Designed miniproteins, single chains, continued (2). Designs and how they scored, part 28

Each design is a single chain, and the fold is of that chain. pLDDT is the mean over its residues in the fold that is shown.

## One batch from the design tools (miniprotein)

Design m5015
Fold by ESMFold2-Fast:
Structure m5015 (fold): chain A 90 residues (1-90)
Amino acid sequence: GGDYEKKLEEAIKRLNDGDVTPRTLSEVAAYKALVLLKKGDIEEAKELAEKLLEFSEGVNDEYGIKLAKEVLGKIYEKQGKLELAKKYYA
């Protein structure tokens, strides 16, 4: 579903309630990137998604890697780079 603002608010609430797990941190970053993408802030969305991917790969967080790749796929679709988007969705 496309309610990324609500998902971001829910993830931020979990973080503020003391949930500092990699899952919650990855969800905050990913949903913030998707909100930025929806607003047309494509460059900022891409930077945040790329930083999430780098961080998640560095700590071997498979959930964060999958989430970052999904966000990058959506960003590349928005840019019209469909073949690159497909690679990230694999």
Scores: mean pLDDT 85

Design m5016
Fold by ESMFold2-Fast:
Structure m5016 (fold): chain A 68 residues (1-68)
Amino acid sequence: MVEEIVERLRALIEELRADPSLDAEERRKRIEELLKELGKKYNLTEEQILDMLREHHPELLKELHKLL
C-alpha cells in the first residue's frame, strides 16, 4: 500500500518534470487529483496519506514542493 502510493507519486513527479509547459497551478491540480484517487482506492483520507509521507518519505514531499 505505502509502496504503491509512493510509486504512483514518483511516476507523477517524473511525468510533470517531462512536461515543462505545465504551470504550477496545473501541477498542483494533478497532484491533488492523484491524492484524491489514491485516497479512494486505499480507503485513506488525503490527510492520512500526507501524514504517512511526512513520517516515512519526507524527501518525496520535498520533491513535490520543489515541482510546484
Scores: mean pLDDT 78

Design m5017
Fold by ESMFold2-Fast:
Structure m5017 (fold): chain A 64 residues (1-64)
Amino acid sequence: KKLELSLREVALRIQAVAMEETHPDAAAEVRKLVDEASKALENGDYETAEKLIDRAGEVLREAA
């Protein structure tokens, strides 16, 4: 689970960079959510990390 969530985190960061010019507000929100997810992963709170990563993915989908 931790490795899967970490890979999703990296993918979301890359996607946020790609859409920063066209959707800067969405990119900023994704980075914020991913940063919080990273903290949750370091604390062993995988449920919170997964929820934050899922929300970041939803923000990207809605912006695109």
Scores: mean pLDDT 76

Design m5018
Fold by ESMFold2-Fast:
Structure m5018 (fold): chain A 55 residues (1-55)
Amino acid sequence: SMAELEAKIREAVELMEAGKAEEANRVLQEIMDTFGLSEKELLALLAREAHRRAA
């Protein structure tokens, strides 16, 4: 679902901000596999979430 995707994107961004790169990479791979996203699509969603959190 979209809510699950949004929750996983938030989790990945929080892990990256915490410096937990290995855990973040695992979540990113899970997102791509579960939702069928390309790396480019995933990076766009991460950038949007990071921008929203910085505002």
Scores: mean pLDDT 82

Design m5020
Fold by ESMFold2-Fast:
Structure m5020 (fold): chain A 70 residues (1-70)
Amino acid sequence: MEELEAERDRLTAQAEASTDPEEINKLLGRIGEIYDELVEKGADPSEVAARYVADALRAVGNWIDKELAA
Protein backbone atom coordinates (compact mmCIF):
# COMPACT_ATOMS: atom_id res chain seq x y z
CA MET A 1 0.00 0.00 0.00
CA GLU A 2 2.77 2.46 0.93
CA GLU A 3 4.48 1.75 -2.42
CA LEU A 4 1.28 2.66 -4.29
CA GLU A 5 0.95 5.85 -2.23
CA ALA A 6 4.58 6.78 -2.98
CA GLU A 7 4.05 6.19 -6.71
CA ARG A 8 0.84 8.25 -6.60
CA ASP A 9 2.67 11.15 -4.90
CA ARG A 10 5.48 10.98 -7.47
CA LEU A 11 3.06 10.93 -10.42
CA THR A 12 0.98 13.75 -8.90
CA ALA A 13 4.09 15.94 -8.55
CA GLN A 14 5.02 15.16 -12.17
CA ALA A 15 1.51 16.04 -13.37
CA GLU A 16 1.55 19.34 -11.43
CA ALA A 17 4.91 20.22 -13.05
CA SER A 18 3.73 19.29 -16.56
CA THR A 19 2.24 21.79 -19.02
CA ASP A 20 1.58 19.17 -21.73
CA PRO A 21 -2.11 18.15 -21.74
CA GLU A 22 -1.27 14.73 -23.25
CA GLU A 23 1.25 14.03 -20.47
CA ILE A 24 -1.18 15.29 -17.81
CA ASN A 25 -3.92 13.00 -19.16
CA LYS A 26 -1.53 10.02 -19.18
CA LEU A 27 -0.35 10.72 -15.63
CA LEU A 28 -3.92 11.24 -14.35
CA GLY A 29 -4.87 7.92 -15.96
CA ARG A 30 -2.10 6.12 -14.06
CA ILE A 31 -3.00 7.96 -10.83
CA GLY A 32 -6.61 6.78 -11.30
CA GLU A 33 -5.37 3.18 -11.64
CA ILE A 34 -3.40 3.56 -8.40
CA TYR A 35 -6.49 4.93 -6.63
CA ASP A 36 -8.50 1.91 -7.82
CA GLU A 37 -5.75 -0.35 -6.42
CA LEU A 38 -5.79 1.54 -3.10
CA VAL A 39 -9.57 1.07 -2.81
CA GLU A 40 -9.08 -2.67 -3.50
CA LYS A 41 -6.49 -2.70 -0.69
CA GLY A 42 -9.03 -1.19 1.75
CA ALA A 43 -8.71 2.58 1.36
CA ASP A 44 -11.88 4.67 1.90
CA PRO A 45 -13.44 5.23 -1.55
CA SER A 46 -14.69 8.71 -0.58
CA GLU A 47 -11.26 9.87 0.59
CA VAL A 48 -9.62 8.32 -2.48
CA ALA A 49 -12.10 10.06 -4.80
CA ALA A 50 -11.66 13.43 -3.05
CA ARG A 51 -7.85 13.16 -3.27
CA TYR A 52 -7.99 12.18 -6.95
CA VAL A 53 -10.20 15.18 -7.79
CA ALA A 54 -7.83 17.49 -5.88
CA ASP A 55 -4.80 16.05 -7.71
CA ALA A 56 -6.55 16.36 -11.08
CA LEU A 57 -7.62 19.96 -10.41
CA ARG A 58 -4.05 20.98 -9.50
CA ALA A 59 -2.59 19.39 -12.64
CA VAL A 60 -5.28 20.63 -15.05
CA GLY A 61 -5.38 24.07 -13.39
CA ASN A 62 -1.77 24.74 -14.37
CA TRP A 63 -2.49 23.77 -17.99
CA ILE A 64 -5.71 25.82 -18.18
CA ASP A 65 -4.00 28.88 -16.66
CA LYS A 66 -1.31 28.78 -19.37
CA GLU A 67 -3.89 28.21 -22.13
CA LEU A 68 -6.02 31.16 -20.99
CA ALA A 69 -2.94 33.39 -20.59
CA ALA A 70 -1.95 32.79 -24.22
Scores: mean pLDDT 73

Design m5021
Fold by ESMFold2-Fast:
Order: structure tokens, then sequence, then C-alpha cells
Structure m5021 (fold): chain A 66 residues (1-66)
């Protein structure tokens, strides 16, 4: 639970950074994945929530990689 919440928080920060740098489409995709991860977390599907949060972090990091 706590690890998934930390991943969601990290993804949000990375999405905000991507938006500031003009990667608006990637930031929007990341935010949608965060919403899906939070929904999965609320339903108790921690494995799905973790996968969605990891995907969000990866997309945001890739966008910020030059």
Amino acid sequence: MEEVKKLIEEARKLADEAQKKGFTEQADRVRKLIDEAETALQKGDYEKAKELAESAVNIARDALKQ
C-alpha cells in the first residue's frame, strides 16, 4: 500500500515537471494512469495499481530524458 502511494506521488511530480517542459501529451497520459492506479488501489487491486503507477513513472521519466 505505502509503496504504491509513493509511486503515485512520484508520478504526479514527474508529470508536473514534464508539463512545465512542454511535454503536455505525456503529462496528460501520466495523469490518466495515476487516476487508474488510484481507482485500482481503492478497489484493493494493489498489483494493478503498482503496474499502472510504474508505467506512469516510466512514461514521465522517458519524456524528461532529453
Scores: mean pLDDT 82

Design m5022
Fold by ESMFold2-Fast:
Structure m5022 (fold): chain A 74 residues (1-74)
Amino acid sequence: SLMDEILELLEELTKKYPQLQSALDTIKELSKTDPLAAVQLALHLAREVAAHSKDPEVVKLAERVAELAEELLA
């Protein structure tokens, strides 16, 4: 599913930036009870990472998360 791909990409981001682990854990829990809130939080997190990261690979991963989240919200 698109949600599973979003969660996998966020786990890849967390490997490079362990400080994101708390946000990822929140998104995972929300995905079970409030999927819409989970997707909205994932989109917000991805946009923040893409805007502030200086690592092109991290920006590319974050932009992909944002694209998938926007597709789920459409």
Scores: mean pLDDT 85

Design m5023
Fold by ESMFold2-Fast:
Structure m5023 (fold): chain A 118 residues (1-118)
Amino acid sequence: MTPRERVLALAERARTLAQSLIDEFRKLKEEGKYPELAEKAIQFAEDFLKGVDRALELARSGQVEDAARTLAEIMRKAAEYFRELAEEAKKQGHEDIAEWLRSYAEAFERLADEAAAV
C-alpha cells in the first residue's frame, strides 16, 4: 500500500468510526438518555469529520505527509476529548456511557498511531 493509499484508508476508517459514534449518540439523545453528553459527543464528531475532509483534500492534492499529520493530530485530539468526556460521564455516575466513550477514545488513539507511522 502506498503512503497515499494508507492515508485514504485511514481517513475512511476515521469517517466510519465518527459516523458510528454520531448515530449511537443520536439514538441516546432521541431516547432522552444523557442529552448533554450526547450533544457534546455529536458536536465534536461533526467537527472531527470536517478535519477528515481537509486531510482527504491534502492527500488528493499530493500533500500526503501533511494529510497524515492532519489525521494523526485530529485523531489524537479526538482520543483526548473522548477520554475527558468519559471522565465527566463517570463523575455523573454513568459508567455505561463512560465505558463507550473510553472505547471510542482507544479506537481514535489506535488510528492516530497508524497515521503517525505513514
Scores: mean pLDDT 87

Design m5024
Fold by ESMFold2-Fast:
Structure m5024 (fold): chain A 82 residues (1-82)
Amino acid sequence: SEEGRKKYEELKKEILDLAEKINQAVKAGDWATAEKLMDEFIKKMNEFLKLAEELGIPVEEVVRTIREAYAKRFGVPLQPLP
């Protein structure tokens, strides 16, 4: 649906924005803020993956793109989700 595609793009933007905010918190040494933002990042990523599946978008491709973006910013791979 058009609403589903719009939600997909919104979640993608939210995930990338959270990654940037996490990076800033880590660089500032604010680990408490980084942990809270990381929890939100993981929650948004799970919703993004579920929506991608519902829309018929290859989940493996979506996961790879998000994890690569995260690893590039932090130099550490995101742990596999169950």
Scores: mean pLDDT 74

Design m5025
Fold by ESMFold2-Fast:
Structure m5025 (fold): chain A 100 residues (1-100)
Amino acid sequence: GVLLPDEVLEEYEPLAEEAERNNDLLLALKLYFRALIERLKELGLISEEEAKRIKEVIEQSSEEELLELLEKIKERSGDKDAEKRYEIAAELLLEYAEKA
């Protein structure tokens, strides 16, 4: 399913779907995380410096690492409203970047 449906994801979603159709799951995951990071920055939940660091870590991450990160975000956000889902995603992405 769509991780976080909003205007930023609409820009990247067609590219991620094309990557998935071409069996390029790693590219699809990176595109979703880039869209998410930009949205978190726009919402003021992360700084420009934090966004840059998270993007660097995501670009160097394996498919397995990104799938685990996505699953953690899904498990913790669950049926929460969009605001809480973004707050949880920001926390998990910052933690992920610190561990790298």
Scores: mean pLDDT 74

Design m5026
Fold by ESMFold2-Fast:
Structure m5026 (fold): chain A 110 residues (1-110)
Amino acid sequence: LEEARRAFREGAAAFEAGDYEAAIRHFEEAARLGDPLLAARALLLRGMALYKLGKYEEAVEAFRRAVELAEGVDPGLAALALDHLARALEALGKLEEAEEARARAEALLA
């Protein structure tokens, strides 16, 4: 997992620097190499970077994968991923799916 943690740190540094394309590549590598929790965190941040670049459909896919990996392990992370999923769905005009994602996020924290 050292390579996964290194990729995650490099992705975070790129994200903070505003280099979203570099962040996406590093977080994708971290998600591929990491355990489910690290992979979920990496996919959440990858989705956020994709959202910053206006790649909303790809962001939705990243957020959905983050939810799947975080479910049953970290409800707070899953809820956070669902909130970001809702924002990306709204950007695509998928308002009903966005409402469903938010309702699910609230249910996980209840």
Scores: mean pLDDT 89

Design m5027
Fold by ESMFold2-Fast:
Structure m5027 (fold): chain A 73 residues (1-73)
Amino acid sequence: MRKKIEAEIDISLALMFIAIGDIAASRGDNEAAIESYEKAIKLFQETAEKYPEYREEAEKLIEEAQKKIEEIK
């Protein structure tokens, strides 16, 4: 249970950064958006390394965040 709860918390936190980035991007604040997406990517990468069960999910979310950065840079 502990590892699953920790992974879910890390993923949820990273998703919050994605949401913050989306809001920033919608307001034209591309610098803040990129910073938030990069924080999310870092958390997803850490989750993929620590929790193999969540690796595939985390990798998909990293790809989505990277695409969002490419669309606004």
Scores: mean pLDDT 82

Design m5028
Fold by ESMFold2-Fast:
Structure m5028 (fold): chain A 65 residues (1-65)
Amino acid sequence: MVSQEELDREVIRALAEIYVGIAKIDESKGNKEGAADSYRKAAELYEQAGDVETAQKYREKADSL
């Protein structure tokens, strides 16, 4: 069974995916500032969930906008 900590990490990861979705919508609208902010939030959440590689990917994406 999933531990409470692991369950919390899955919830954080799901929230990170929501921010990635928001960022992609902002990019499609040309809102680079909003997209960058959402990618940074997603990266922080992925890092909290222990997904350091995905967090790094989205930080680099945000910094490139």
Scores: mean pLDDT 82

Design m5029
Fold by ESMFold2-Fast:
Structure m5029 (fold): chain A 85 residues (1-85)
Amino acid sequence: PELSEAELAALEAAALAQQPELDALVQKALEAKKAGRYDEARAYWQQVMDRLLAWLDTYAPVVPSAAERAEARARFEADLEKWLA
């Protein structure tokens, strides 16, 4: 089902509220990679993914199945390993 205008407004407000924390985690991941701390960089990117999935669970009930989310996470982690290499 499509999102209502109220649901879209709530998603936009929630996204704006999350943006500073997500930006801080991304910045920490970039700094960790530059310093050669790949495990820390991986952990920060995993926190970004966890927060995005939690946001979707709260504000967008019309989302991919658990299996599709697991596939998306696996793809993200594979891409992260390529980025760290």
Scores: mean pLDDT 72

Design m5030
Fold by ESMFold2-Fast:
Structure m5030 (fold): chain A 67 residues (1-67)
Amino acid sequence: KGKEIVEKILAGYRGKELSEEEKEELEKAFESGELSPELIEELKKTLLEEVGKKNKASKEEIEAALK
């Protein structure tokens, strides 16, 4: 189930609208500890990269840093 939860989180950051039921299941999975600490750390790294690419503010900051 951990991989499916990660996929839903990434879909949200890719601009896909999650249903209310899917969001509730995701929140409950975090609360119940279905995600291992190692999986959470990997997710954080992936999210930082995806947010940097998808978020305009983060993208501008990254472009500035390249100079």
Scores: mean pLDDT 55

Design m5031
Fold by ESMFold2-Fast:
Structure m5031 (fold): chain A 60 residues (1-60)
Amino acid sequence: SEAAELAARLRALEDAIAQLRAEIAEGRATGSLSPEELAALEAAVAALERRAAEVRARLA
């Protein structure tokens, strides 16, 4: 069903967001990422969160 496909897509987006947030947290803790790299990862998280919101709206 479309709802099941959207739910699977949402889960994949949430998993990707969690992975990127973990990477940002580790980079901040270790100092291994530049300010530019951190900004790029934060922008990627924001883009994925917008996609997740679109999928959630379609499920509602």
Scores: mean pLDDT 89

Design m5032
Fold by ESMFold2-Fast:
Structure m5032 (fold): chain A 60 residues (1-60)
Amino acid sequence: MSEVVARGVGLILREIGDAIDAGKESVASKAKSIIEALRAIAEKTGDEETRELAEELEKL
């Protein structure tokens, strides 16, 4: 995966974290769905970087 894509995803995750801290429950629900989708992709493709990304997202 390209470094540009990884950096872009990291920025989006910071924005989602800020929105969750602001009490925006709808954003929290969307973030959870994205994390589940990333896990499904990692399991299907065996992509370790995608798996690590999903785990990092769960820690937010």
Scores: mean pLDDT 67

Design m5033
Fold by ESMFold2-Fast:
Structure m5033 (fold): chain A 111 residues (1-111)
Amino acid sequence: MEKYTVTVTATIPRELAEAARAEVLAAVERIAEKYGGEISSVHETERADSVTLTIKVTFDTAEKALAAAKELHAWLSRQVAEGRLLSATVSVVDSDGNELLHLSTDPALEA
């Protein structure tokens, strides 16, 4: 069966990491449930001044993965605009590793 992976990467200021981590995970869980996705991994990378949260969600169709990715990007863009996140990216890849979509809250990182 083909699988489509949505990868959410959110960079959080260290001082906000506890609250913002919970909010990002809850938003990903809500959108995954809405589109019938399954969270496959959650991991964190610490930097000197920030924490990067990476969440992967798998979907059975490209249409569901793309819809979920666009809704996640819209929500994450609002969090960045409100100063709760430093930046975020959402990407969609197919089972062969081809990138179908890449959205960033930083225009320099858009593909």
Scores: mean pLDDT 83

Design m5034
Fold by ESMFold2-Fast:
Structure m5034 (fold): chain A 71 residues (1-71)
Amino acid sequence: MTPEQEAEDAIAGARALVEELKANPDLSKQEVANLYTAAMLHAVAASFFGRKDEAERLYKEAKETAEQAEK
C-alpha cells in the first residue's frame, strides 16, 4: 500500500463512519462514542498520510454529529 492509498482509504473510512452517525439518531451513548472515536482515528491516519485539510473537515463534522447525537 502506498501512503496515498492509505490516505484515500482513511478518508473513505472516516466519511462512512460520520454518515453512519448521521443516519442513526437512536444510537446509545456508547455506540456514538465508538463511531466517533473510529471516525477520528481514520481522520488522524488521513492527516499522517498527507490529507490534512480533508482530515480536519471530517474531524469537525464527526465531532458536531456526535455532539448532536448525545443530546
Scores: mean pLDDT 76

Design m5035
Fold by ESMFold2-Fast:
Structure m5035 (fold): chain A 76 residues (1-76)
Amino acid sequence: LKKEVLKALKEILEEKKVESLPYNEAIKLIAQKLNISGSTVKKLIEELIKEGLLERKKVGDTEMISLTEKGKKLAE
């Protein structure tokens, strides 16, 4: 499931032509794409951040999620 979450996020970012997504929007779109619960996606995102495959950073007034270089390689 972790690799599927990385691939789903990568595809969503590429489709929208953006480098990052708002945290809650990322959870919703990944959950829809993979047909799994948002709570499962949140848990997987937390694990992927701990593994250095995703990063969470504040941009303006919004908390954003993006892929690290390591995460991009594993999403292929």
Scores: mean pLDDT 82

Design m5036
Fold by ESMFold2-Fast:
Structure m5036 (fold): chain A 82 residues (1-82)
Amino acid sequence: AEKKKFKIIVKLKGLDDQEQIVETTPEELANFLLDVAEDLKKLGHDVKITVNGEQVDIDDKDKLISILKSAKNGSTITMTIK
């Protein structure tokens, strides 16, 4: 799979937004985001992921991969943690 650039924004209550640009495959990014979301949920956090402002279902890995594959280079991924 071809690597793309994604802007990752992490929003955590009480902290400034953390921003990073990553160059990775849609499959690798989807696996990373879902693993992080699962770990945070186990710690009692509520986790929301959006791609270009559209909320994605984190329980559907194949759909997340499809969304990331169709996303343009430089698309913004936001993870909101509560």
Scores: mean pLDDT 83

Design m5037
Fold by ESMFold2-Fast:
Structure m5037 (fold): chain A 66 residues (1-66)
Amino acid sequence: SAELEAQIAEHFQRMLDAAKAGNDEEARKHARELAELLQQMSGEPIDVEALAERLVNLAKALAADA
């Protein structure tokens, strides 16, 4: 839904902002919330913890290369 997509975009942006600020704890928090939303959108079982870890690493890479 549009609402779910908006929530995904919001948590992705907050994760990026936290990573840019060097706030690893906040980045990880939003990465977990994003991973859960992505699982909900996919309708398939996802390793939420593994996905959250990949998302926070992606956010850090994007923050460094932006």
Scores: mean pLDDT 83

Design m5039
Fold by ESMFold2-Fast:
Structure m5039 (fold): chain A 73 residues (1-73)
Amino acid sequence: SLRDPAALDAEVELAIAYMIVGMANYALKQGKLDEAKELIEFARELAGRSTDPAVRAEIERLVKEMEEKLKKA
């Protein structure tokens, strides 16, 4: 819940990750491959800093999906 600091931190980390991935998708659609790469790397770093295994796993999943899209671009 929002009253649990650990749960709030996890929710904030996921929200930031989703925002970064959204920006990376937008960059790919605009042909900005270098910008997309930088955003994917930021998301990967966020996953590495996360202490919550579920949060880390979700961010790593998003990073892999974006890396596959980047390979096809």
Scores: mean pLDDT 80

Design m5040
Fold by ESMFold2-Fast:
Structure m5040 (fold): chain A 90 residues (1-90)
Amino acid sequence: EAEELLKKAEEYAKKAAEAYHAGDIEKAVEYLEKARELAREAAKLGDRLAEAAALHAEALILKLTEPEDMERARALYEEAKALADAVQAA
């Protein structure tokens, strides 16, 4: 179940990237919000990679919606990467 939720979150993150490259920032944010919600659900089931995915999505949403708060978005991105790297190293 957690793995299925994470795969759906990854699909929405991919759609967000496609929308972003097409210049549709509103659609990119919408897909990132869906990815974040699905990743948070998977994280509640104990999936640490899903926790990292949720933090990544949150960081990207902040970069697109609150560009003046880049330091907070960067911190969230770094935290997500460290968590994902730690899980893969274990």
Scores: mean pLDDT 77

Design m5041
Fold by ESMFold2-Fast:
Structure m5041 (fold): chain A 56 residues (1-56)
Amino acid sequence: SKEVIERGLLGIELASEEQREVAREIAATLRDIGDQLDEQLATLETEGLQPIHPTG
């Protein structure tokens, strides 16, 4: 009946809002991880391009 459908829609709406909040937290964490990986790649590239001769 219509009542059952209405309750289902409310459940989906609430789940969607909660999922959006969780998704925002995950996105923030992924951005931080991505930034760390980017730094690591930059370090590896620098080491690969410049062999360490006696520096200073």
Scores: mean pLDDT 68

Design m5042
Fold by ESMFold2-Fast:
Structure m5042 (fold): chain A 69 residues (1-69)
Amino acid sequence: MTAQQLIDQGRQLYDQGDYQGAKQLAQQALDIAGPDDVDALTVLARALGGLGDVDESRRIALRAQALRS
């Protein structure tokens, strides 16, 4: 599975309320694409927010925003 396929599936799981699944797929996408993949970081931040990890979600979201310039 490519990083883009993992990101797309992670977005689908997030939309279904499977925040744990979305987090796992976003992390796998980062393992393939590298730690600065903005789309994977965005899915990860949203999944963390859904899980109640608000502080971590905010940190990852700010990192993704900085990388978009």
Scores: mean pLDDT 87

Design m5043
Fold by ESMFold2-Fast:
Structure m5043 (fold): chain A 58 residues (1-58)
Amino acid sequence: SAALERAARSLAEAYGVSEEAARRGLELAMQGDYRAGGRAAGVPVSTVAAAAGDVRKA
């Protein structure tokens, strides 16, 4: 989705991680696995959880 792509891009830019890692982390967080999502993205769990919530609302 466009929202998922935008969120992955924003996380990659903010944290200096790849868009692929950010996308994997968001997908895991959207499935309810926030800890795995944060680890996969290389981003704090709270941040990936908030981003996943925004994607769900879009």
Scores: mean pLDDT 82

Design m5044
Fold by ESMFold2-Fast:
Structure m5044 (fold): chain A 62 residues (1-62)
Amino acid sequence: LQVGDIVRATEDYEGKSDLDLSFKKGDLLRVLAVLGDHYAVVQSLKTGEVGIVPVSYLERVR
């Protein structure tokens, strides 16, 4: 993943904290920052909300 990528959620995710983003499988998100190997800051293209999500729940749009 890199900043500016459009990614798709591979499964539903419920945020664990106020800094996390919750999403549904199939949601499209824009990568705003990559936080090491495990997390990214993303913006939901559906809601406009920004939050931290695990990279393992994301795939790059082809």
Scores: mean pLDDT 82

Design m5045
Fold by ESMFold2-Fast:
Structure m5045 (fold): chain A 116 residues (1-116)
Amino acid sequence: TITITESGGGTVAVGGSVTLSAKISGLDISKSLISWWRQAPGELPRFVASITPDGKVYYAPEVAGRATISVDAAAQTAYLRLDDLQPSDTATYYAVASHGETSTLAFGEGVQLTVV
């Protein structure tokens, strides 16, 4: 079983920055696709960022230039840094892990970010 524990949310000021983290167990994150997704109240989940096992990164257009995704494979931790926070960044953020030849996705309960 894969376990993902997110942290680093809370209430942050508009124009500030935040680093969200996700500790992942039950798989080797150095061999996994790691992505961050977010869901605002009343909306469908939206893609934010991903990083591949070979280090390629992808960002949604609305966060490109102000988001940074990274992984620390030795610590089994993935990170999402968001700069220049906007009220539209208010959402529950989920780290998602996928691996191998399966279409299996694992994600945690999420971490709430509120931008005021």
Scores: mean pLDDT 84

Design m5046
Fold by ESMFold2-Fast:
Structure m5046 (fold): chain A 58 residues (1-58)
Amino acid sequence: VLLEAIKDYKAKKPDELTVKKGDILELLEIVDGEYVKVKNLKTGEEGLVPKSVLKLVE
């Protein structure tokens, strides 16, 4: 499942991932109601990102 960042997000904790608007991310795991674990396909980095900054593209 592919997701797109709809806005920039800067990691606030060590387990979070910094993303830029337009980055394409692979959904790895749904962690809770607010966060998902994703892999940035551009950088290969993995981490937690708020669902509010993502949209479904696939």
Scores: mean pLDDT 81

Design m5047
Fold by ESMFold2-Fast:
Structure m5047 (fold): chain A 100 residues (1-100)
Amino acid sequence: LQERIAKLEEKLAKDPNNAGAWAELGQLYFQQGDYDKAIAYYDKAISLDPNNANAWRNLGQAYFKQGDYQTSIDYYQKAISLDPNNLRAQQNLYKAQKKL
């Protein structure tokens, strides 16, 4: 895991406009339970590619893990608006709404 993070950080130092690499870095920090870093990297990915529905959904999941259910709902709704057939975003939205 740490080796993959180091490789992505090196790749991003050479090409900071690679939205997919920022999103992957966010996912790896999410897997480590570092939700603050995951959010920061997903924010970077979305700033470069605002139409990436999966990145919006992943932002929602990170906020959900931190207990911020309202922010989570907002991001899941954004993911669904970009991809109405995203079943995972719809399922995540339902789970977050049940927490309110």
Scores: mean pLDDT 85

Design m5048
Fold by ESMFold2-Fast:
Structure m5048 (fold): chain A 50 residues (1-50)
Amino acid sequence: MEIQKEGERARKLLEELRKNYNNPEIVDKLILEDPYVPEAARKRAAERLA
């Protein structure tokens, strides 16, 4: 188990979302590329990008 790396990834994702909040397309792409995001959120992002 790599709990420490999981926490680092979560922080990194939040920082990227914070920086790119005004670019929903980039935010949705980041969500789709992150396997640790819930499937429901990934489906929502995929629909928005379609």
Scores: mean pLDDT 69

Design m5049
Fold by ESMFold2-Fast:
Structure m5049 (fold): chain A 64 residues (1-64)
Amino acid sequence: AFLPGLTERELAVLTLIARGYTNKQIGFMLGVSEHTVKSHVKSIFAKLGLNSRTQAAAWVVRNR
């Protein structure tokens, strides 16, 4: 599938959100700060028109 506007890092963050991980846990797994993860989450939601983590998880399931 073609995913315009998402970076490789943003896709990794989105996948971990879909698996139910918190921003703190994602930061630990990716070796970045929780604040950096929060910034990526905000960017991803803006790019994909998502309003919640539940919608993000549904988007990943549908587009996987």
Scores: mean pLDDT 79

Design m5050
Fold by ESMFold2-Fast:
Structure m5050 (fold): chain A 66 residues (1-66)
Amino acid sequence: MTLEEAVEALKKTKNPPEEAVKHLREAIRHYQEAVEAARNGDLEAAIQHYQRAKEHVEKALELIKK
């Protein structure tokens, strides 16, 4: 599952739960931090932020599906 898939799911949801929106915002923030860490050569931090972004994406999608 990708961040793009989560964003598209949210866009197609009429009244998404606020908790799902919160998780998607956290996923975007961690994704941006991962990209910045990778750009700076900190691959360990980049991997950790990507993993956190993935967790938040999965939570957001679970809440939207309900």
Scores: mean pLDDT 79

Design m5051
Fold by ESMFold2-Fast:
Structure m5051 (fold): chain A 67 residues (1-67)
Amino acid sequence: MEEEEKARRLVERAVKAGRTAIEFLDSPEARRGVVRLTADVVARHYGPEFAEKVREELEKILEEKVK
């Protein structure tokens, strides 16, 4: 349970950083770049499973910003 909570906090921190960058940027291409780069960094340090979760959450944020 505690290790799952730590993993969740890591994903949440990565998503928060990516969300801040997406909100700062006005270019759709730059926003997609943030999603890719953030997921790549997470994959290199924590593995592909966490990278996929971060990518999915950031993609949802991109969809919300289109509305």
Scores: mean pLDDT 76

